# Designs tried in a protein design run: designed miniproteins, single chains, continued (2). Part 4

Each design is a single chain, and the fold is of that chain. pLDDT is the mean over its residues in the fold that is shown.

## One batch from the design tools (miniprotein)

Design m4114
Fold by ESMFold2-Fast:
Structure m4114 (fold): chain A 55 residues (1-55)
Amino acid sequence: MSQLIKLIASILRKIGDLLDKELEARKAGDQKAVAKIREEQSKLNKEALEELAKL
């Protein structure tokens, strides 16, 4: 139970960080940085699903 809450909180924080980075990259017009951040978002989603499956 507490493990699930900690996992959700960690994931939400990481999502927020990546969204902020994507916004900054878009403001700078850095399409390569945006693509890299989207790849990191994909990895985070995969890791989140794998961790949730353990619970």
Scores: mean pLDDT 78

Design m4116
Fold by ESMFold2-Fast:
Structure m4116 (fold): chain A 110 residues (1-110)
Amino acid sequence: MPSLEDLIRAQVESLPVSEEEKNRLFNELLSLVLAAGYAAVRESDGRLSPEELTARVLARVAARVAAMKTLLSPEEAAVLDEAFARIAAVLRANPELLKERALTLAAQAA
C-alpha cells in the first residue's frame, strides 16, 4: 500500500506547475497535514475516529491555506487552492492511513 506521503506527492506531481513549485507545495502542504494530525491526536489522546481526525485535520489545514492565500497573487492562490483540494480528496479517501501516520508521528515525539 502506498504511504500517505506517496499519495500526496502523486497529487502534487499532477499539477501544471514547475518542478520547483511542486516540491515547495508538497513540503508545505505535507508539513501542515502532519502538524494538524499530530495536534489532533495529542488533543484527543488518540480517541478520534479516522473520519473525525480527517475532518479536524482538513479544517486546520484549510484555515492555514486561507491565511497563506492573503499573501499570494491570485494566480498563486489558485494553484494553492487546487493543490489543497487534491490533497483533501486523498485524505477523505484514506482516513485510516492518515490516522496511522498521525499516531506514528505522536509516538515518535513522545
Scores: mean pLDDT 86

Design m4117
Fold by ESMFold2-Fast:
Structure m4117 (fold): chain A 60 residues (1-60)
Amino acid sequence: SEKAIAAFNAGKEYEAQGNYLEAEKAYQEALVLDPSNADIAAAAKALSQKAKAAGITQLS
Protein backbone atom coordinates (compact mmCIF):
# COMPACT_ATOMS: atom_id res chain seq x y z
CA SER A 1 0.00 0.00 0.00
CA GLU A 2 1.06 3.64 -0.38
CA LYS A 3 1.12 4.01 3.41
CA ALA A 4 3.45 1.01 3.78
CA ILE A 5 5.81 2.43 1.12
CA ALA A 6 5.77 5.86 2.81
CA ALA A 7 6.60 4.31 6.21
CA PHE A 8 9.36 2.19 4.60
CA ASN A 9 10.87 5.28 2.95
CA ALA A 10 10.70 7.19 6.27
CA GLY A 11 12.50 4.27 7.96
CA LYS A 12 15.27 4.34 5.35
CA GLU A 13 15.68 8.10 5.82
CA TYR A 14 15.89 7.76 9.63
CA GLU A 15 18.43 4.92 9.25
CA ALA A 16 20.57 7.08 6.92
CA GLN A 17 20.50 9.79 9.61
CA GLY A 18 21.62 7.27 12.27
CA ASN A 19 18.25 7.56 14.03
CA TYR A 20 17.85 3.81 14.55
CA LEU A 21 15.01 3.95 17.09
CA GLU A 22 12.80 6.03 14.75
CA ALA A 23 13.86 3.85 11.80
CA GLU A 24 12.74 0.72 13.75
CA LYS A 25 9.35 2.30 14.52
CA ALA A 26 8.87 3.25 10.85
CA TYR A 27 9.82 -0.26 9.64
CA GLN A 28 7.45 -1.83 12.21
CA GLU A 29 4.61 0.42 10.99
CA ALA A 30 5.39 -0.56 7.37
CA LEU A 31 5.33 -4.28 8.31
CA VAL A 32 1.95 -3.88 10.07
CA LEU A 33 0.58 -2.30 6.86
CA ASP A 34 2.24 -4.90 4.55
CA PRO A 35 3.32 -7.92 6.66
CA SER A 36 4.27 -10.10 3.65
CA ASN A 37 6.70 -7.56 2.15
CA ALA A 38 10.13 -9.23 2.08
CA ASP A 39 11.98 -5.96 1.37
CA ILE A 40 10.62 -4.29 4.52
CA ALA A 41 11.33 -7.43 6.59
CA ALA A 42 14.90 -7.56 5.24
CA ALA A 43 15.44 -3.86 6.00
CA ALA A 44 14.19 -4.32 9.59
CA LYS A 45 16.54 -7.31 10.09
CA ALA A 46 19.49 -5.41 8.58
CA LEU A 47 18.74 -2.45 10.89
CA SER A 48 18.78 -4.77 13.93
CA GLN A 49 22.19 -6.18 12.90
CA LYS A 50 23.56 -2.69 12.21
CA ALA A 51 22.32 -1.38 15.58
CA LYS A 52 23.91 -4.34 17.42
CA ALA A 53 27.22 -3.70 15.62
CA ALA A 54 27.03 -0.05 16.75
CA GLY A 55 26.38 -1.13 20.37
CA ILE A 56 22.75 0.02 20.41
CA THR A 57 20.75 -2.41 22.58
CA GLN A 58 17.46 -0.50 23.14
CA LEU A 59 15.85 -1.54 19.84
CA SER A 60 13.03 -4.08 20.32
Scores: mean pLDDT 78

Design m4118
Fold by ESMFold2-Fast:
Structure m4118 (fold): chain A 90 residues (1-90)
Amino acid sequence: MKKEAEEEAKKAREELEKLAEKMNEEAKKLLLEAAKVVEEALKKAGELLEEAEKAEGEEKERLIEEAKRVAQEGAARAGKLVEEAEKVHA
């Protein structure tokens, strides 16, 4: 589970870096920042999921729920940076 989250973060980063290649320098900077936000959020979510694998019952469900929240917050922050990059480029 943690390894899957790390792999997903790597793919998200690579896709955002490719998008940045054809944009102006300011938009590129915002997209690279969004990539870092996604990678950091998924890394933290992965750590919570790793703890969940060692837990059972109610504690396991709580850790999974926290991991989802952390990933969701990271995605929201990255989404705002992507929107800013699009506005600066457009």
Scores: mean pLDDT 77

Design m4119
Fold by ESMFold2-Fast:
Structure m4119 (fold): chain A 65 residues (1-65)
Amino acid sequence: MEKIRELERQRAVLEMALGIARAAHDYAEKLGLDTSEIDRFIADLEAELKRVTAELQKLKEEESK
């Protein structure tokens, strides 16, 4: 149970960070700033979120079997 709770917390933090990063991207774009670094950060966050979500699903399935 602890590992599942830790992954759920990680997912929540990643979702929040991704939302903030996307808002920062939109703001930087409106200011005419380079968004390349923010784009990479968003991609990294999306990859981690996908990984954590997949691991959570697998663990919940293993507990149900």
Scores: mean pLDDT 82

Design m4120
Fold by ESMFold2-Fast:
Structure m4120 (fold): chain A 60 residues (1-60)
Amino acid sequence: SDQEKELEQQIKDAEERIAELKAKLPSLSEEEQKEAEHEIKILEEAIARAQEALEKLRAE
């Protein structure tokens, strides 16, 4: 369904952004590292919510 495709895309986009942030961490300042770590946590939570929504749709 369109909702499933959208959720899968959101998960992929978030995972890719996390990977980019993690790759940049060693090159960032202390302040930027803390900001990136915070963003990673938010993205991880967003992925978890999207995965839960996707599972509920697939359970139909």
Scores: mean pLDDT 85

Design m4121
Fold by ESMFold2-Fast:
Structure m4121 (fold): chain A 56 residues (1-56)
Amino acid sequence: LKEEEEKAEKERNEGLIARLKEAKEITIKEMQEKGAPQEEIEEVEKKYEEEIKKLE
C-alpha cells in the first residue's frame, strides 16, 4: 500500500512539475521580451525551481 501510494503521489507531482516548468519557460520568455533585468529573471527562475524541488 505505501509503495502504491508513493507511485500515485510521484505521478501527481510529476504533472505539477511539468506545469511549473511550462509556466517558468513562458514567464522567462515574456520577461526577456519585455527587457527585464537578468537579476529579475534569475530571481523568478529560482522561485520556480524552489517550488519544483518541494514537489520532488
Scores: mean pLDDT 78

Design m4123
Fold by ESMFold2-Fast:
Structure m4123 (fold): chain A 73 residues (1-73)
Amino acid sequence: SPRDEALRLTADAIRLVGLLEEARLHIRRGDLEGARRAIEEAKELARELEPRDPELARRALEEAEELERELRE
């Protein structure tokens, strides 16, 4: 049902925000491997969400790319 689809989108959006927060925490702790994993999971989920919430997906990808740049030497 449309309601179930909306609830799934909300759950996925919460997970996406959580992954980005987890990535920032890993960076703060110097856990580069954990940060890379969280960033890649966030990017994948953002791509999956793009057709349902393009604005959320765009902002999440921008944040993930910013975090990824912080990791690159």
Scores: mean pLDDT 86

Design m4124
Fold by ESMFold2-Fast:
Structure m4124 (fold): chain A 103 residues (1-103)
Amino acid sequence: HMEELERKRQLARDHLRQTIDVLEEAAQKYKDLGENEKADIFTEAVERAREVLDSDKPLLTQIEEIARILVEAGEKLPYDPEVREVLGRAFDHVAAAYEAYLA
């Protein structure tokens, strides 16, 4: 049971790292396109999510806080389909982290 629990927690952490990777790719893409407002919002989300993941907080709290960071970023970002697709992919990784944690 301990070994299986450790694998599931590692998988959850890997999914949280994938969430950050999606946000980093978006930040760089929008920066390269000169869309500085979008780039800055994604960059802020990356910085906040990394602080959470690098913290000593319980894994479930890290999942919940990163989900909150995505909600807050989504409130600031425009409703264009490309931005919503990026946010959807980031949320999918957070959902996968939560599922791995509960399994």
Scores: mean pLDDT 88

Design m4125
Fold by ESMFold2-Fast:
Structure m4125 (fold): chain A 65 residues (1-65)
Amino acid sequence: MKKLLLVVGDDKEVAEKVAKELKEKYGYDDYIVVTGLSSEEARELALRLEREKGYEVTVVKAPAA
């Protein structure tokens, strides 16, 4: 099962930096950065990716800049 990191934040640059650091540190296969999603919308996206693609998805919220 492929491990996917889904990083949600309001600042795309900060979220991408967090995604790259966590991918390298914890060995995720890939990452996706999304801005402007609520926590509920992010969870729905994660469930859809797990159902349609077979990923194991971890959702992380990036800190505010």
Scores: mean pLDDT 79

Design m4126
Fold by ESMFold2-Fast:
Structure m4126 (fold): chain A 86 residues (1-86)
Amino acid sequence: SEEELEEELRKLEESRELGREIAEKIFEALVETALEYIKELEEAGEVELAKELRERLERALERKDMTEVGRVLSEVLQRYSKVRRE
């Protein structure tokens, strides 16, 4: 019903407000973690890859594209895990 749909939208708005502070802290933590791992990739000799990932992260930050930040972090983690196996 329309009443059930309005109730669901109200719950989403409440969750959105509560999630804003958490999302901001998560975003800051994700960016910091990505930068740390990019630095470790650079120190491991993956200088060109580290540069590309840093440029992608900077572009995502300028656009406030949290999805792209997450993708960059995932790729950084994947590459970092491979380096640590050796």
Scores: mean pLDDT 76

Design m4127
Fold by ESMFold2-Fast:
Structure m4127 (fold): chain A 68 residues (1-68)
Amino acid sequence: SMANLQKAEEIAEEAEREAVRYVIQEDYEKAISVLEKAKKELEKLGAPELAERMERGIASVREILESK
């Protein structure tokens, strides 16, 4: 439904904003945790494209963390 799509988009955008704040603070593990939680919620809502967007965010943060 459109209501579920709107809720899914809000979850994704909120998680991305929180993850960016954690990355700025160099709390990379917390940034990954926030995105992983959002991915699971999005999968439950049936929003696979947004869940994949969270996975790409996780990969980007992991690359930064692993380069340290």
Scores: mean pLDDT 86

Design m4128
Fold by ESMFold2-Fast:
Structure m4128 (fold): chain A 62 residues (1-62)
Amino acid sequence: GEVFLAVAKKDYTAKTKDELSLKKGDKLLVRESEDPNKYEAKNLKTGEIGLVPKEAIEKIDE
């Protein structure tokens, strides 16, 4: 799918090894994942890749 720029709306602690921990304000590149409630994300500050809950991030396309 298409990748888009996003920002973490809140701090998030990974609950599984497949998830990514976030700090509020982290900038991410995200795309749809196989889980409809999660994005696959790359944290642009750390370079780490993992799954993040959609509710924890906001698209910043505009």
Scores: mean pLDDT 82

Design m4129
Fold by ESMFold2-Fast:
Structure m4129 (fold): chain A 66 residues (1-66)
Amino acid sequence: EAEALFREGKRALVLGDYETAARLFERALALDPRYAEAWGALAAAYKQLGRDEEAERYRRKMEELE
């Protein structure tokens, strides 16, 4: 479920595995595209990867849902 993928993504983010975190958050969002917290977490992961354009896009998506 989306929450389980989000929790695993947060764990990967804490461990510094930003690529795995991003994939897990993307999968969570595929199941629940209104999961605002997952959009924010995806933006954070992409920022850590240096993918600033994607990070900004996903941050805006989160803000649309708040």
Scores: mean pLDDT 84

Design m4130
Fold by ESMFold2-Fast:
Structure m4130 (fold): chain A 60 residues (1-60)
Amino acid sequence: AFTFTVTAQDEAAAENAASAVRDAFPGFTVTVSGATITITADGSPQEAIAASLHAMGQSL
């Protein structure tokens, strides 16, 4: 498993980004704590990286 952390502008932005990642990558574990999004991907580092980049694009 690979874990990445992405920081959003605020909690609402973090929830929006987390929801987008869950929709795009339903096999990933996505958790939100405040403005911080933690993405855990099972197996592939490429998929975890893609999910974290997707979350960063949503977290403005």
Scores: mean pLDDT 74

Design m4131
Fold by ESMFold2-Fast:
Structure m4131 (fold): chain A 88 residues (1-88)
Amino acid sequence: SMEEQLEKLKKLLAETLELVKKAVELIRKYKASKKEIDEFYSLIQKIEKILQEAIEAIRNGEDVSKLLKELEKKIKELKEFIKKLEEK
């Protein structure tokens, strides 16, 4: 249902914000390289694009299931980025 998709989007957005906060703190703590900062920024830009497409789809009353799966994949990539920083 649309309500279930909206609740899932809300949960994924909350998770993304927590992960972004953690990544920024780790970037500062471990003095991440310019390459690592660029990698992080690239991931954030991709997440932003998916969110923009999801908002447009919601505005048009369209199913966002595919976009939610794409967002989950980017969240997994962000978690992997964080793990790499923690393993320094």
Scores: mean pLDDT 85

Design m4132
Fold by ESMFold2-Fast:
Structure m4132 (fold): chain A 81 residues (1-81)
Amino acid sequence: EKEKEEKRKRLEQIFKDVEEGIQLINDAVAKVAKENLLRRGLPEEEVERITEEWRQRIQDNVAKEKEYIDKLKEEFIEKEL
């Protein structure tokens, strides 16, 4: 049953890489949005407020995406093992 353990570890790593990829994309989007607002001459205080609100919305979306990925991971690991 060593093969089952190795397969499980590979699947867990794949899902971990997907989760990290989603987080990196969301972080990059927030950063680009902040830079774009500052470049357009919006006040720094307003940009911080908007960026913080977007960061919270992004984090909520990441949490929902993680719940979905965790569910898929459980189903795929059970089905493959």
Scores: mean pLDDT 73

Design m4133
Fold by ESMFold2-Fast:
Structure m4133 (fold): chain A 64 residues (1-64)
Amino acid sequence: MKIAVVYTEAAEEAAKKKVEELKKKYPNAEIEVFRAENVEEALKLAVELLKQGYDKVVLAVEPL
């Protein structure tokens, strides 16, 4: 199982906590972390990662 975590700089600490949570919940999953410059880039990257075969993409961005 492949999981991607996409984060913006403002949510970097939240992303770190989410990665640790995912490691505990899915210990055999491949977890990759991606930085985006802004929310729009993060959303575009999330779509691309799903197309590349990631089973789950988690966004750690500022709330709307």
Scores: mean pLDDT 80

Design m4134
Fold by ESMFold2-Fast:
Structure m4134 (fold): chain A 72 residues (1-72)
Amino acid sequence: SKALEAMKKAEEEGRKKGLSDQEIVRLATAQAIDAIVDEMAEEAAKKRGVKPTSQAERDALVAEYLRELLEK
């Protein structure tokens, strides 16, 4: 899972920087959310047969993916 991988990386980086447990949890949560959004963009791109080249294109794909899920 990309979310779990991102959380582990955030934990390791946070501990290396001497962050508190609370700060590590906040960092890990933010990284997990980013990883989930990235996975949603990849799934939408794969379904449409496109490769996004910019953040704006990725954001548009995520929005379309969420819209399709909400319509079901």
Scores: mean pLDDT 76

Design m4136
Fold by ESMFold2-Fast:
Structure m4136 (fold): chain A 77 residues (1-77)
Amino acid sequence: MNVEIDIFARAIGYGLNAKTDEEIEKAAEELVNYYLKQRPDLSDEEIKEVYEWVKKLIEGWRQVREDVEAMIAELKA
């Protein structure tokens, strides 16, 4: 499988389960380290871009989860 697709799939799982910003940060670091094992040729600038991309993916999926939970709560109110 393409490593970027594998990272994307893992980021969904982390985002849907993350409860704190610290959990997102840790998940982003783990996924970036995983990516770097496959892509050791990356420059420092490219590594930073990968980190920002991965963090945004995880944060995005956490936001989707929180938005869905908020909608469910509003329907019960």
Scores: mean pLDDT 80

Design m4137
Fold by ESMFold2-Fast:
Structure m4137 (fold): chain A 57 residues (1-57)
Amino acid sequence: MPPSDEAIQTIQQAADAVRAGDFEKAREILQEGVEKGWLSEEEAESIFTVLRQAYEA
C-alpha cells in the first residue's frame, strides 16, 4: 500500500525547507499534511526527525 501522491509531495516540500535551513517551515508543512489527512501525526514527527538528522546543521 504505497503512500498517496499528496503525502509524497508534502514530504518533498518539507525536505526542501529543511535543506534551506527552515526547520520551522518544514514542520509547518508536515503539520498541514496531517490536518489534510495525508499523514498521521506520528508519521509527520518521524519524517521531520529523519529529515533533520540528514541535515544536522
Scores: mean pLDDT 78

Design m4138
Fold by ESMFold2-Fast:
Structure m4138 (fold): chain A 66 residues (1-66)
Amino acid sequence: SHMEERERLQRIVDALRRVREMYKAGKTKEELEAEIDRYLKENGDEEVARAMRAFLEQLEKEEKEG
């Protein structure tokens, strides 16, 4: 449904924002991966966890190229 899709997108946005904030705060890759694993354990949302891992990889690439 429209509401279920909106809530799912909001969860993805919130999760990616958390990863970005932790990354900019100087958290290590291991700490960020642990946060993603914690999110998966607490929420059971494999799709959001996958998006978080992909976003973390993209942030690492952008920092090395910028």
Scores: mean pLDDT 78

Design m4139
Fold by ESMFold2-Fast:
Structure m4139 (fold): chain A 111 residues (1-111)
Amino acid sequence: MSVMVDGVPVTPQEAEIMLDVGRSLGHQGKIEEAIEMYELAIKADPSLSSRAYYEMGRVYFRAGKYEEAIEYFEKSIELDPENKEAWRELAKVYEAMGDKEKAEEYYKKAE
């Protein structure tokens, strides 16, 4: 079943493909393009929001954009607090920033 996103019909399968394309673009360092794909995936299928925000956090973390990484991992966790991998990635961001106390707190939430 298709939904309209900015006047374009998008299927749930295409929304999943947008997550995959976003991941590929993120690995290529194409941050803005990756984020745009994740935003389109969320518009096409809001049930993907937690996973899309998690992947956006990872893109920003790989780019060394720690504040943006934290914001998107927190958005992912707000929607899906049981996503232990998102808590673990948030801990890794704080560890990379030198905040060992917050890193340990979030690693504990990931277990």
Scores: mean pLDDT 83

Design m4140
Fold by ESMFold2-Fast:
Structure m4140 (fold): chain A 56 residues (1-56)
Amino acid sequence: MEELRKEIRELIEKYGDDFSALTQALEELAKKYGVDLSTLYRLAFEELREQKRKEQ
């Protein structure tokens, strides 16, 4: 799980302004780790909110 969260954070950093590319990269990551897409989106949302809280 920690490895998955780290890769999600890296993808957000690389593609944060390109939601289309970010979505495609998240789908690839879901296949890589055998995680369902809904769970992956929830984790990505949590990481994105965490970054926003730290920024404020």
Scores: mean pLDDT 75

Design m4141
Fold by ESMFold2-Fast:
Structure m4141 (fold): chain A 65 residues (1-65)
Amino acid sequence: MEERLELEVQLALELMKASIAEKAKDYKEAAEHYKKAAEIAKELGDEELAKELEEKAKKYEELAK
């Protein structure tokens, strides 16, 4: 179904945005995109990936301040 495919595309896009922010050392923006990616992973039923992405978001939030 296209809805699931849309979520997979959004997940990939958020992960790319997070990676770009990491490269720019914009850790606040990286954290935001990892949070969004974690929410999408959870909607897709990938709870393991969602937990991993939430932990990355927390670490980058800590680095941002």
Scores: mean pLDDT 83

Design m4142
Fold by ESMFold2-Fast:
Structure m4142 (fold): chain A 55 residues (1-55)
Amino acid sequence: SEAEEREKRLEEIREKAEQSLREAEKRYSDDKELVEQARENMRAYIRAAEDALRA
């Protein structure tokens, strides 16, 4: 169903966003501001993806 495909796509997006955050945390471990920006970007990206897939 479309709902199942949408949920699977959202999970893939979340996993990729979390992986990107882990890479940012590793790369910028000494810069809390950059890490926090990466977390905020991850949250915004997931929210945008949820909104786009619901439309």
Scores: mean pLDDT 79

Design m4143
Fold by ESMFold2-Fast:
Structure m4143 (fold): chain A 63 residues (1-63)
Amino acid sequence: PRLPTDEEIEEVEKMIKAIEEGDEEELKKMLEEWGIVPETVDKEALLELLKELLENMKKVQER
């Protein structure tokens, strides 16, 4: 698998912050950029998935 870039990690961190801060407009724009329909997303499930993804990305960077 390709090593995640710093930009990709920052993007995931931004999504997590948008969910935690309740920034609905920012989250909607980011989901649309990722090709996801915002109305189909469970925010709690997405937050857990993104946190797990972020941890995995950081572990992969550590080799």
Scores: mean pLDDT 74

Design m4144
Fold by ESMFold2-Fast:
Structure m4144 (fold): chain A 86 residues (1-86)
Amino acid sequence: MTLELVYENLTPEELTAEVLRAIGLGLDGYDVKIEVKGDTLTITIGNLTDEEVQYYIEEAEKLKERGYKVTIEREGDHIKITIVKP
């Protein structure tokens, strides 16, 4: 499965932390693509298991409790999670 994580309205420090996390996943052997456009960060992770994708979904859903807007979209084997910081 392919996971696309879209973060909006992150601070520069939070954006840097998520980029470093994504780089770490690439070093661990995942197919990772990182795109930054202004305050929007898109991280695409390939070759994830269903269990790994579910973990990311559950972590994103927890952000709703902190006032984040979280949208989850599925298109075949591609899952897109959009996370907008309040």
Scores: mean pLDDT 84

Design m4145
Fold by ESMFold2-Fast:
Structure m4145 (fold): chain A 59 residues (1-59)
Amino acid sequence: DNPEEVLRRSEAATKAASKVMKETGLDITDQEEIDKAVEKATEAAREALEKTRREIEEE
């Protein structure tokens, strides 16, 4: 409903996913590493979305 809140959640999710990819040291020639990185990034993004939503509701 609030575009500012949507943007904030999206930014948090993107930042979390980027952090996971950077910390993983992704080897793009290894399919197993790619699969694991994508799964971890997706989970981190979901967690960031939920956490940011709770923070916004608390503010």
Scores: mean pLDDT 71

Design m4146
Fold by ESMFold2-Fast:
Structure m4146 (fold): chain A 86 residues (1-86)
Amino acid sequence: DEDMKNLLLLGQYRAEIARHPSNARAWLALGNQYLKMGKYEKAVEYYEKAIELDPSNAQAWRNLGIALEKLGRHDEAAEYFAKADA
């Protein structure tokens, strides 16, 4: 089911990060997984790591904005959406 799938993907992305901690896409994928699971503060942490490693990844900026909106941080979300579209 969806919950089991989410846990499996989470484990896979965490293993990838353990092997390659500088892989920005793996941090993005982990952030996406936490976002899907409704763990928005964790999603923010992992998206911030993804953009630290690859600030050119528009998806990371956009998804960080989405996670911030879910946390009620609307002004910060607007700034990151603008950054994604730059």
Scores: mean pLDDT 85

Design m4147
Fold by ESMFold2-Fast:
Structure m4147 (fold): chain A 85 residues (1-85)
Amino acid sequence: ELEKLREEVLKLNEIAEEAKRNNDPEGGKKKIEELVRESPSLVFQEMLRAERLRREGRLSDADNEELAARVAPYIPALEELEAEL
């Protein structure tokens, strides 16, 4: 689980950096969404779901807190991966 999450984070960072260098944020976003859709970790699925609902204005404060609580157990691992990178 954590190994797969680490691999997905590294790929996301690579795509983001490439999009930044090429000044193609829309292309980068599409690649990130495609990567997460094809091989998503549970954490990335929840994060994308939350972001989508937020953009649609469909999240209540309670829903935001619930999703944050579901992701919270993985936050230390994500922070550790960021510190390694």
Scores: mean pLDDT 59

Design m4148
Fold by ESMFold2-Fast:
Structure m4148 (fold): chain A 111 residues (1-111)
Amino acid sequence: TVKLTQSPSSTSAYEGDTVTITATASKDVGTNVSWYKQKPGKAPELLIENANTRAKGIPSRFSGSGAGTTYTLTISNLKLEDTAVYYALAKDEQGWRWGQGTTLTVLPSPS
């Protein structure tokens, strides 16, 4: 069974910044990685599927890349509503595995 590790575990950034979240799989999973955004009390929202394909309705600020064992979610031009926990999900022949999540806090621009 694949293990999926995300880095960083938590981070903060300012509005307008770009952040990257990396997921590392314990074995090759090809492009079978998806990224999800979850706010407290809400269902997870699909952002990226097949490592690099943006889901319908997801802003172009969100992009995914990677194959094999290393995958990256990039969020550019951060907005306050991007404050959430971001999860990677990998699939292998034994089934689905979630990463531990990355908590992102977006702060207002410095005064």
Scores: mean pLDDT 86

Design m4149
Fold by ESMFold2-Fast:
Structure m4149 (fold): chain A 72 residues (1-72)
Amino acid sequence: AEKLLIEGGKYADEGDYEKAKKLVEEALKIGEEKDKNSPLVAMALRALGVIYAAMGEYEKAKEYLEKAKEIE
């Protein structure tokens, strides 16, 4: 799960937002299955917020960032 989040961040830094989104969504799913309030879940939700903002999807970006705040 953490490895997927790290790989997702690398693709986001390269501008491959679709690949980054896919990897972070997989990390989020695995994290939620173990502990929905874990730091991993909060990090994955923040990463999705940043990715959606970079893609111009500001409504979705806000939603994911707000979900991350509720866990932290």
Scores: mean pLDDT 79

Design m4150
Fold by ESMFold2-Fast:
Structure m4150 (fold): chain A 78 residues (1-78)
Amino acid sequence: MEEEERREREELLKRARKNLEEALKLAKELGDEKRQKAVEELLEEVRRAEKEKVSVSEARYLLDEAEMMLESAREKAK
């Protein structure tokens, strides 16, 4: 297994987690319980992926989903 693939996966999951933590904070500040639950569920998937060492493509998918959730939370906060 190449070190480069491991580093790419770890960086993608780290970014996904950071985006979800920000989205969760915004959802809590807005009192949006439905959005808060959705973000918590995806954050659990990211934490599971960090432990299971999923593929780079799976890590990228999780980052894309996390970025969409953060953008949606930011739009609601406007």
Scores: mean pLDDT 81

